# Designed miniproteins, single chains, continued (5): the designs that were tried, part 8

Each design is a single chain, and the fold is of that chain. pLDDT is the mean over its residues in the fold that is shown.

## One batch from the design tools (miniprotein)

Design m16259
Fold by ESMFold2-Fast:
Structure m16259 (fold): chain A 67 residues (1-67)
Amino acid sequence: DEEQRRLEEARARGDRALPVVRLVNEIIRRHPDLSPEQQAEVNRAAAEGYRSGDLEAMRRRMEEIAA
């Protein structure tokens, strides 16, 4: 289960990663037909969001990718 794997990895990294992983899981859950390329872009946006701490910019980018 990819959703559970992401949550487990976030727990291992500490609490700061949890909001990022939850947003990734939400986007993928709402858009289950995302291509592998779109999923890779979503994960790239998540890494950027984690680094910058800008969750709003991250969410907007993910929604644009999923559209």
Scores: mean pLDDT 75

Design m16260
Fold by ESMFold2-Fast:
Structure m16260 (fold): chain A 96 residues (1-96)
Amino acid sequence: MEELIERLRELLERLREAAERGDREEVLELGREVVRLLLELLLARESLSKEQLLEGIGLILALIGVLIDLELGADPREEGERMVELAEEALRLLSE
């Protein structure tokens, strides 16, 4: 659990830097990894309420939507920043 959270924090810092550079390929690659680890974290959590589970799923789906928008040509700076914000919210929800 703690190792997943620390790895997610490291990836979010790298994602923010990639977004600032406008590196579409790196934002996409890091974003996919963030989604994967958030799914692993969600599945590893016991004692989540139904509301917390639905909110976590919703945030992950929103992240997937951002990845789709990026593949369709959306700005990697703008969408990468949003991806960090959504992932930080999901991490906060799933770590508490």
Scores: mean pLDDT 84

Design m16261
Fold by ESMFold2-Fast:
Structure m16261 (fold): chain A 92 residues (1-92)
Amino acid sequence: MSIEELVAEAEALRAEADAATPPDKAKYAEAGDLYAKAAEQAEAAGDTELAIELYEKAAEAYLKAGLPEKALEPSIRAGVLALKLAVERVFK
């Protein structure tokens, strides 16, 4: 599955979860899983900026799902990648 397909599915699930009353935690968890997979593919492709954004979206989705432990790894990865990108930008 392409990054674009994973992101589209994750965004649809997040929108459905947001529209539910109460919010659908299971759909947030599924969206988080899809964002995390898309982030891993973006990182492997060398698209660091996209990988950061998708890891942050995965972490947010997991937090909304009530799964803070699952949010930890994507949040750390996003932070590390963002720091690397910031260092590269300073020496540009």
Scores: mean pLDDT 84

Design m16262
Fold by ESMFold2-Fast:
Structure m16262 (fold): chain A 102 residues (1-102)
Amino acid sequence: SLEEALEEIRRLQAILDKIREAVENKMPKDEILKLIDEFKAEVDRLAEKYGIPEETRKRLDELYEQAKKAVEAGDYDRAFELVEQIAGLAVDEILRKLFEEL
């Protein structure tokens, strides 16, 4: 349902906000990686639930690996930019799938 999808998007945004806060506060790399892993797990759950195409899921995986490498390199700003790209792609596909069910 639209209401359920909006709640799930809101939950995804809440995790993204936690990552933004961790990056801005320059938290330890292990804590930032843990939040990014939590975020990716939620994205993967939504990708399965909403039937996001394999091509898009592959792109999400590529961005996730790049984000983790950026954290490992200490480039927290780039890591956050990559996580924002993951969020944008996931939300766009969820909304697209909801409109296709009309």
Scores: mean pLDDT 87

Design m16263
Fold by ESMFold2-Fast:
Structure m16263 (fold): chain A 64 residues (1-64)
Amino acid sequence: SDELIEEAVELAKKGEDVTPYVVRQYLAGMSMETLERIREAIEKVYLEQGKAERDPETGKVIYK
């Protein structure tokens, strides 16, 4: 799980499209818990890079 999360974070940091990676993991039968951890890790990278912002009222991530 951690290795797969690290791979997703690496792709996001490089500016690669992570959608094909996430779809592949989903089709491979990865647990929803692991997929959610991957999503949170990618979201954190985008927030740190300034490509997204968290709405202070709703807590939702807004992509720039």
Scores: mean pLDDT 73

Design m16265
Fold by ESMFold2-Fast:
Structure m16265 (fold): chain A 60 residues (1-60)
Amino acid sequence: DRAARERAARRAEGAAAASAALGNPQGYKDAHEWAERARKAEDAAAAERYALQASTFAGG
């Protein structure tokens, strides 16, 4: 459970880093928010859902 939440958060952080690399500071900020929510998620499923939200900002 904790490992799954950390993996989800790392995935969200990856999306934030990708947004920053693309010169998208708002996407970085939004993805980083979702990464933090993934870390604080009540369970692994919620963490993965939050990570998915973060990934939507990686390409835009």
Scores: mean pLDDT 77

Design m16266
Fold by ESMFold2-Fast:
Structure m16266 (fold): chain A 55 residues (1-55)
Amino acid sequence: ASPKKMSIEDAARYLVNEVGLNQEQALKFLVKELELSPDEHEQARQAVEQVIQAS
């Protein structure tokens, strides 16, 4: 846990567009590092898919 960081959507964009992770890697990283709840896991998956589709 830490102070407030980027939103799930911003973190997904960062991981895909700037770090270069694929959909699976970005999702795993978000879930692990942000300690996402089950409801947030689905939000993160959709955010990663949106970023990849837009790229």
Scores: mean pLDDT 74

Design m16267
Fold by ESMFold2-Fast:
Structure m16267 (fold): chain A 68 residues (1-68)
Amino acid sequence: MSAEELIEEAKKALENGDYEKAVELFRKAIQLDPQNPEAWELLAEAYEKMGDKEAADRYRQVAEKLRS
């Protein structure tokens, strides 16, 4: 499974409220392509939905650095 396919499956999990599955799939996508800022931003969104604002803020900072 490619990083892109993992991101699409993770987005579906995120939309369905399955945040733990979304986090797992986004982490796998990041393992394959750690330079993709979209994957880090979506991982941050999943943590925000789970109530972990500190983790969300941390991963958003990674995404911002990758866009710079």
Scores: mean pLDDT 85

Design m16268
Fold by ESMFold2-Fast:
Structure m16268 (fold): chain A 106 residues (1-106)
Amino acid sequence: SPAEEEVKEALEQLGLAVDRAITVAATQGVAAGVRVLQAGLEGLKGTLKGIADKYNLPKEVQDEILKLVDEAGARLTAAFRAGDAAGARAILEEMKKEILEIVKKA
């Protein structure tokens, strides 16, 4: 669907933000990397709300997706604080998969 394509694009932008956050954490320290990660996650939430409004996605679906972003965001932040770049990427890929499955069923 057009909504699924825009969500996929939003998730690809988060992927770029996570890669940047990993680089910033490695070069400028974990706190700087976490700030980049948190900005990327807030940007994703704003974009997902806009997509949900544009395509009239049910409020229940929007709430489920935003809850997943918040839960995955907490796990991503913990992985960054642990210096676990591979774990952060694995959490991101699982989150992307779960969000896309919810949107596909909407």
Scores: mean pLDDT 90

Design m16269
Fold by ESMFold2-Fast:
Structure m16269 (fold): chain A 66 residues (1-66)
Amino acid sequence: MKEEAERLAEELRRLTIEAYEAYQRGDFETAQKLGRRAEELLERLAELIGKEEALKVAGEAQEEAA
């Protein structure tokens, strides 16, 4: 259970950063695809660790990408 949550959190951070980088480059199609993938992982992570903690991971990744 812990290992699964950590893997999902790392995957979510990576996809969130990649999506924002693609958006900054003007690659909106890639950004949208990666953004959808990140939202799916966010929901799965929220099921394991709670919505508040999952949103915190995503928010930190967005700040890292900005």
Scores: mean pLDDT 78

Design m16270
Fold by ESMFold2-Fast:
Structure m16270 (fold): chain A 68 residues (1-68)
Amino acid sequence: MAPRKLSREEALELARRQLRHVWRLTGGDEAALAAFAEQVRAVLVSRGIPEEEAERIVAEVVAEVRAE
């Protein structure tokens, strides 16, 4: 059996952790943030989040991270 699908809250936490980490490590590299955002989106979809919801979650977190 595949790993248990993520809840929306778990997906948001995962996205925030991953994308904030990248943003901090790269000192605000927009290209790195965009590339990692796409990876996180794919991970969320693979963990049972619908594609449209995963895109929305990642977009929200990217905006949040940019605002700091």
Scores: mean pLDDT 79

Design m16271
Fold by ESMFold2-Fast:
Structure m16271 (fold): chain A 66 residues (1-66)
Amino acid sequence: SADAEVAALTAEWRARLAAARSQADVDAIEAEMGERIAEAYARDEALAVRLAEERARLHAEAVARL
């Protein structure tokens, strides 16, 4: 389901961002998130919107840890 996909991707991205050791790692994860959202948009716009909202939240969480 879309809910399960959003939850799974959000958990994966959060874990990867938490494990990132360099700005290059963060940039790579951010690029991958963008690609996954673009892929989702092509098949399910509502799913892509939800993933973009989770990406924004994860970015804010990462910035707050700096």
Scores: mean pLDDT 82

Design m16272
Fold by ESMFold2-Fast:
Structure m16272 (fold): chain A 60 residues (1-60)
Amino acid sequence: LVGKYFRVKKDYEAKTPEELSLKEGEIVRVLEEIDENFVLVENLRTGEKGIVPKEYLELV
């Protein structure tokens, strides 16, 4: 997953300060795998970084 580009499948609203809110259709790059369900990403549109659930992402 690290270094790969993903498309956001559905809007995600951050639930903690460490998480990143995302809009459907945005492209993110995975920087780090946190656990089985969460990754640290960079939003390529905004440059913001944060943790998001993997299930909201699809491989480009």
Scores: mean pLDDT 85

Design m16273
Fold by ESMFold2-Fast:
Structure m16273 (fold): chain A 95 residues (1-95)
Amino acid sequence: STADIILRIARELAEERGLSPFHILSGLALLLGLPPRSPDESTAREVAEEIAERLETTPLEVLRERVRERAPLYGTPEERDIAVELFDRVVEALE
């Protein structure tokens, strides 16, 4: 499923960067305009499923524009770059 692809790529990127998959997925969710998440309220899989639904129900061109507009407003430059990299890897895997 799309959610399984997202979760796999998030886990790979998390291992590369020494972060949790939940942290990276939450960052991408915020760039896509989804509500903030806490680890006490949601699992990494649930966040991946919400991202998958957004990717399946919204044109990629609209999502690329949203990521571009919201990325400068994201936390640190490193967190921004990681969230954008997750988006790019997921889109490439779905094409």
Scores: mean pLDDT 79

Design m16274
Fold by ESMFold2-Fast:
Structure m16274 (fold): chain A 90 residues (1-90)
Amino acid sequence: SEGEERYLGEPLARVEALAAEIRAAADAGRLEEARALLEELERFVARFEEELKEVRSKVGTPELDELLERVAERMRALLAEARAHLREAE
């Protein structure tokens, strides 16, 4: 779990940071920057979900699968919130 926490912690922190940057840019009226950051976040989340799918196919324990799904759900929620915030700012 310590290795799992490190593996998942850094990508999740990056998603949280990107989502915060998108909100800040949108709130400041920097809509072009906010859109570019949203595209970066979308690509990052999609790539990470594909990596998780590959990990699940190689290392299948119920405990790991539950942890990976919780992290993926949190990343999807952050992405959805960033999208909604940007749409409201436009």
Scores: mean pLDDT 81

Design m16275
Fold by ESMFold2-Fast:
Structure m16275 (fold): chain A 61 residues (1-61)
Amino acid sequence: MTEDQVQQLAIQKAKSLGLDKEGQQRAGNAAKSALRSGMPSSLGQTVAEKSARSVYLNDKM
């Protein structure tokens, strides 16, 4: 997956979790940053899911 694809997946996951636009953007940016820091693109879906969940927990707790 490309960085943009992982960013969009994280945004979609955040939206499905009920995060607002700010939370969706944070999730997308976190996932993109994780790939840029050297995470393999084959883990893109996992990175997107973890980024969305992390933002959700920080926002809702």
Scores: mean pLDDT 76

Design m16276
Fold by ESMFold2-Fast:
Structure m16276 (fold): chain A 58 residues (1-58)
Amino acid sequence: EELSDEEIEEISKLTGVPPELIKELVKDAKEAGATFEQIKEALSEGVEEYTGKKFTLS
């Protein structure tokens, strides 16, 4: 139900977004009561905002 540290590192490597920022996005979404699907969507939106490029976890 949670992204592992290794998955966060892989997303960071693929997108160029710092792993600390990815962890922050996941934490904020979880604190807001988001489901795992909503966390993935929030992460995709956050990555797109940071990089200017569309990103999807699927």
Scores: mean pLDDT 74

Design m16277
Fold by ESMFold2-Fast:
Structure m16277 (fold): chain A 72 residues (1-72)
Amino acid sequence: SKVEEALKQLQELADEIKSMSKEEQRKVVEALNEALKLLQEGKSKEEILEKFKDLPKKIQELVKKFLDIAEM
């Protein structure tokens, strides 16, 4: 089911974040909180990703994965 797939992807996202340094975890959490706020303001996934283009690619990939899960 889509719910089971979403839960699996959330678990994989959480595990990847846990494997990062404390400083990287802080930056990811900040980016994810900002992405969630922008989604609540009605911004598209594409517009949100454009705002994070200057962040490290690893963080951009995690934000993209989070937004993909949110659309499931």
Scores: mean pLDDT 83

Design m16278
Fold by ESMFold2-Fast:
Structure m16278 (fold): chain A 121 residues (1-121)
Amino acid sequence: MPPPTGEEVRALVERLESDRLLDVAEARELAEIEARLYAAVTGDEEAAQLILDAFNAFLDANPDIRLSGETFRNILNALVAAAEGAPLENVIKMINSEKGLTEEQKNNLIAAVKALIEKRS
């Protein structure tokens, strides 16, 4: 994965700090930038790809979703924790603590996390 440009990182921060909700297309674009940033910082391109694939699977299950920047960051943090070997029970607790997701969306995110863990193993 090529590292993101300074302009891409600036745009990412500005969109996440905005009070405007992210649609699926915007969330997908920002997830790709975040995955590329993760790969650049950690050197772990396999983990970065697993995080991106899991986030995209979650978005595909929720095409009408509208995410705050805080909820986007909390989804990313849960996927990063799962990719880095956190116990599934701890990741589920992180997801269940997110108030910006419906119960159905939380279940879809848990399914994406389980798929990520299976691919990691």
Scores: mean pLDDT 89

Design m16279
Fold by ESMFold2-Fast:
Structure m16279 (fold): chain A 109 residues (1-109)
Amino acid sequence: SLSDEELDRLLRLLATRSWRELLQEEAGVRDEEIPLVVEGLRRALESGAPLTPELVERALVAAGLSPRRARAVATLLLRAAQVYVSLGYGDLETALRAVVRQAIRELSA
């Protein structure tokens, strides 16, 4: 679970940063890796399985991200989803799916 301090920090980041900036600053994703993130996230959504951080991480590795980078991205998306759950956005799977869809839309623009 998120602490009140972590929730407040993440709320400010989500309100003031694009997903490109969040991935670069919080997960260490490079500009050249952004297409791999988009591909991995699309594959995770299209898998037909319930969306979990573990499924997202595996899809990102399959798309060509290093295991360390894939874990950092999946962790960031999970933390964002936990913020949405704290705001009443349904269960964790629903929130994670919404976060992943938003990230894909912004990164594909």
Scores: mean pLDDT 88

Design m16280
Fold by ESMFold2-Fast:
Structure m16280 (fold): chain A 72 residues (1-72)
Amino acid sequence: MYGYDVGDYQLAQKLVEELGVKPGDKLTIGVDTQRLKDYIEKIGKEIGADVTVVLKPGVTVTDVIKDHKAGK
């Protein structure tokens, strides 16, 4: 519980929802923090999707959503 940030978890949930991740989906996402990476991987696994998250310093959640919608 200590070191747990509700904001990071909510941000990860919003990202997964905005990307439209569904069971059986396979995608790769770049994020700037280890905590956000861990939450996204956990949520993706719970959905049944194959989500690979890589650390990319300076990438924002907004950038990831825009890139995915652009088919990048």
Scores: mean pLDDT 71

Design m16281
Fold by ESMFold2-Fast:
Structure m16281 (fold): chain A 86 residues (1-86)
Amino acid sequence: DPEELELLERKRRAEKGRELREEIMKIMDELADAAESGKLTEEFVKKKREQLLKIAEKVLQELLRNNADPKDIEAVENFIKDILNF
């Protein structure tokens, strides 16, 4: 049944979204720890920003491929903007 398969694929992608959020949180924690220890260098921030952008871009691509709600797409675009302003 094509509808059941499509629903199952959407659920699997939601689970992958959880894993991607966990990766983002880990990178954010690493940035916070570096700031607290006085080891927050421009090179470190650049590396972590590039990692966050790659993850966010992957999320955005999946949302676009799946014709996700425009509000969800805008939320990820705003998150990318926040990363760039960081």
Scores: mean pLDDT 74

Design m16282
Fold by ESMFold2-Fast:
Structure m16282 (fold): chain A 67 residues (1-67)
Amino acid sequence: PPTLEQLKELILRIRSEHSEEEADRLVAALGLVAGELLGDERIRELISRLSPEERALVEEMRALLEE
C-alpha cells in the first residue's frame, strides 16, 4: 500500500492533472485518509461531518491502503 508520503505526492499530481473541482474532491478524500492515519483531530472532525457519499469515498480509500 502507499505510504503517507506517497499519498501526498499523489495529491500534488492529481491537482496538476485534473480540474480544480475534480482535484479538490480527490485531494479531500485522500487527505482525510492520511489525516486519520496521523491522528489529526481536524480530519477526524471533518470525517464526522461528511455526507454518505463523501464517507463512501473515504472508506474506499481506507480499504485501498489496507493490505
Scores: mean pLDDT 69

Design m16283
Fold by ESMFold2-Fast:
Structure m16283 (fold): chain A 72 residues (1-72)
Amino acid sequence: SVQASEAQKEAALAKAREAGDEELAKVIEGWEDLLEDDEKLRFAADVLGLSEEEIEEILKKRRELREEEEKR
């Protein structure tokens, strides 16, 4: 869910900042923009170490939300 993505974003951002990886931190800070683009989402997921299953779950949830939006 979007809430779960925010929790993952906060954890990853904290870890990146502790490591001094400013480039990774910038990517994570733009997480909302990445969630709107499947290619950017997959790239960010690879960088964050998300599994293929987690990526597919996020994409599935987005498709379900869009389908519900289109029905209403």
Scores: mean pLDDT 61

Design m16284
Fold by ESMFold2-Fast:
Structure m16284 (fold): chain A 59 residues (1-59)
Amino acid sequence: VEELIERAKKLALQGKYDEAVSLFEQAAERDPEVREILEKVKKYSDNPEAIASALLSLL
């Protein structure tokens, strides 16, 4: 799970927001804590850039 989060953060920093969100979603499937954070972020935005940026800050 940490490896997926690390890769997702790297993609977000490179501006590859859709790919970053996909990896965060994969991490959320394996870690309930990541899932909770992802669900909270998605409640306030469906924009991949906003989601990836928020998760980069929170994880």
Scores: mean pLDDT 79

Design m16285
Fold by ESMFold2-Fast:
Structure m16285 (fold): chain A 75 residues (1-75)
Amino acid sequence: MKLQFALQAAQAARKYAEQGLLEEAISSLETALSLTENPEAKKYLEKGIEALKKGDLESAIKYAEKAAEELKKEL
């Protein structure tokens, strides 16, 4: 159950970042980070948050996609 919510949050963060909604994107990545114990997913979620804080939307989208891919491997 938590894994599906983590995946949904990571996917939502990607969409928010694509729309330029930085605060919503950060909040969604932080939610995904709180719901997963996967070390690879955590690494990409943390990098995505840092990219968003720097205004690097391209890197943030890429890291959100990588985090979602790692979370999908657990389903």
Scores: mean pLDDT 83

Design m16286
Fold by ESMFold2-Fast:
Structure m16286 (fold): chain A 74 residues (1-74)
Amino acid sequence: MLEEQRKRAAEAARKVGEQLGKPEIGEKAAELILNNDWEGLKKLIDELRKKGDDELADNIRGAVVAGKNGPVFE
């Protein structure tokens, strides 16, 4: 994932955390994305699902996909 794609994915993750009332989780996901720590991000998503927070988990996963597929100037 390019740096610009990671920055977009991280910003989207922060935004979904804020929208769902858990900005601390959005910030944690953003940090993992910016550090290219995809194993850590997967573990965070899995822990959210274990707690029944499927909406937040799905939205964070969606933020990563949106970051990858957004326009990139090369």
Scores: mean pLDDT 76

Design m16287
Fold by ESMFold2-Fast:
Structure m16287 (fold): chain A 95 residues (1-95)
Amino acid sequence: SALLEALRAADPEKRRELLEEDVEIGVLEVELAVERTVELQKFEKEAKKRIEEARKKGPEEEEKTKKEIEEEKKKLEEELKKEAEERLEKFKKEL
C-alpha cells in the first residue's frame, strides 16, 4: 500500500512517473516468471525421458535417477531464482 499512499499524495506528473515505473517493473517480473516456467518445462520433459530409460534397467536404477533429478531440479530452481533477482535489481538501478 506504499504505492497507493504515494499516488494519493503526489501531483499528476509524479503519479504518472510512479505508475510508469511500477508497470515497467511488473512487466519484467511477468517476463522472468514466463522464462522460469519454460526452463522448468524443458527440464521436466528431459527428466521424463531419463526416468523411462532408467526403468528399462530396473527399479534400483529408476529410484537412483529420480533422486538425481530431484537434486538437479532444486539446483536449477535456485539458479533461476538468483538470475531473476539479479536481472530485476539491475533493471531497478537503471530506471
Scores: mean pLDDT 82

Design m16288
Fold by ESMFold2-Fast:
Structure m16288 (fold): chain A 69 residues (1-69)
Amino acid sequence: MFYEKLMELAELAAKKNPEDAPLVEKNVEEHAPKLVAEARKAGLSEEQMVELVEEQLELNLKREEEREK
């Protein structure tokens, strides 16, 4: 399932940077459903959906970092 892959990626990120884990999990929970809905409308495969969500999550984390600075 698509969510399972996202949660696995979040867990891997948390192992490398535990400090970022709460923000990564929250970002996945908030944005993943919206990105999944958009990807399904576009007829994307599960692999393409995971890639798209990863890119969007990275952009959202970067935006949050820019707000802090």
Scores: mean pLDDT 64

Design m16289
Fold by ESMFold2-Fast:
Structure m16289 (fold): chain A 90 residues (1-90)
Amino acid sequence: SKEKEIEELKKKAEELVKKLEKEASKEELEKALAAAEAYMKAKLAEKAGDEKKAEEYRKKAEELYKKAGKAGPLAKELAELVLKALELLS
């Protein structure tokens, strides 16, 4: 069911948040969250058919992830889980 899938995504998101809290510096966390936001905006623009904005946001996300150190991959995974949850609710 969609409810069970969303619950599993929430559990994975909670685990990722705990890892970010333990392993990331404040600066790394800020860059990682900004990267995740840009990544989500890229995926939403892609779904809307705006390829130019999608590419611009993808490049922004890549630059910010590079500066986010160890927090970058965790924040990207969190953003992907949020996007999956939104798709299930659509």
Scores: mean pLDDT 78

Design m16290
Fold by ESMFold2-Fast:
Structure m16290 (fold): chain A 59 residues (1-59)
Amino acid sequence: TIEQTRDLMLQAAKEGLTQTAAALKYKIDNNEPLDEEKLKELQAAIDAKDEEAALKILR
């Protein structure tokens, strides 16, 4: 959902993953919700502070 995407964006920003946060904001602003599987993968990447992995998931 958009709410879950927003929560991940805020977490990415807090962790200093600025490019990931910006990419997630773009998806929110354009009403492009992420599916459940991508949300799980993104959560893991953000928890690991792995911006390269997070951006790869968002392509």
Scores: mean pLDDT 82

Design m16291
Fold by ESMFold2-Fast:
Structure m16291 (fold): chain A 91 residues (1-91)
Amino acid sequence: MVPNLRKQKEELEKKLEEDPNNAEALTELGEVYLELAYFPEAREAYEKALELDPNNARAQRNLGRLYALLGALSGDKSLYDKAEELEAKAA
């Protein structure tokens, strides 16, 4: 059963209040924000996760996917380049 995304957001925000440097929780929160279409918040969460753990393949893949989505919405080719670079690093 897929949990309620808003409930997952609340639980992850509470977890990060107790441990703000939890890269895994930041990655999961970014995924929840992405599903909710909170793209700026998703980007910030993934970028912070990668600042804490640069080799976090999950955060690299998810940020790459977000950049590809933002590139498609804006027509910004530089975001596609960033997406490919992050996906290559995650492989």
Scores: mean pLDDT 80

Design m16292
Fold by ESMFold2-Fast:
Structure m16292 (fold): chain A 76 residues (1-76)
Amino acid sequence: EPYAARALGYLTLGRYYYKQGDYEKAIEWFEKAAEDAAKVDPNLAALAYRQLSKILRDQGKVEEAEKWEKKAEELY
């Protein structure tokens, strides 16, 4: 499935930038992963949403983090 395969690639890239300390790029790639995953795999989408929430909270962007937490909850 193209969306699932691409979402996994985007998650990998998000993790790469997170490890580099480039949180803005990590957020960008996790957002892309979430968009693709949401079309085919709620579990993968939830994982991406949780990663986004965690990074945003670590950066002090609490309101944005809460948005992604709610999206993860809405999948189930």
Scores: mean pLDDT 80

Design m16293
Fold by ESMFold2-Fast:
Structure m16293 (fold): chain A 72 residues (1-72)
Amino acid sequence: SMEELKNEALFKALVEATELLTKSSGDLEEVKKKVEELMKKFAEEQKDKLSEEQLKEIKEEVLKYAEELLES
C-alpha cells in the first residue's frame, strides 16, 4: 500500500539521517543544512513512488528527529 511505501521510505530516511548525524561534526545549523540536502536528494530518488505530500511529511519528520537528537 502507499502507506507501507511511505513508512519504508521514512525508515530509510531516518537511517540515512542517523548515519549522517553520527559522522558529522559542526554546529546545529551546519548539520541541519546537511540533513536538508540529504532529504532533497532522497525526495528526487523517491518522487516516482511517493506523492509530494508524503515526501514533505517524511522531510518534516526527519528534520524534527535530527533537531531533537542534536539538542540532546
Scores: mean pLDDT 78

Design m16294
Fold by ESMFold2-Fast:
Structure m16294 (fold): chain A 72 residues (1-72)
Amino acid sequence: GEIDEIIEEMEKLVEEAKSISEKAGLEADVELGMGLIARGVGKVVGDEEFALEMLKKQLEQIKEIVEKAKKE
């Protein structure tokens, strides 16, 4: 499903961030954690759209972390 695909992309980007620096890896891992919490909340309240929107937002944050780390 789309949620699983986004999580897989996030996990790959977290590993990329970790390969650049410990700081970038930690920052990306926090964003992944926030996305996983949003998925859990979405399941509890029956709002998959909320989970999907939050995961997309966290994915963009991880992309920004990776891009910033590459420039430092």
Scores: mean pLDDT 83

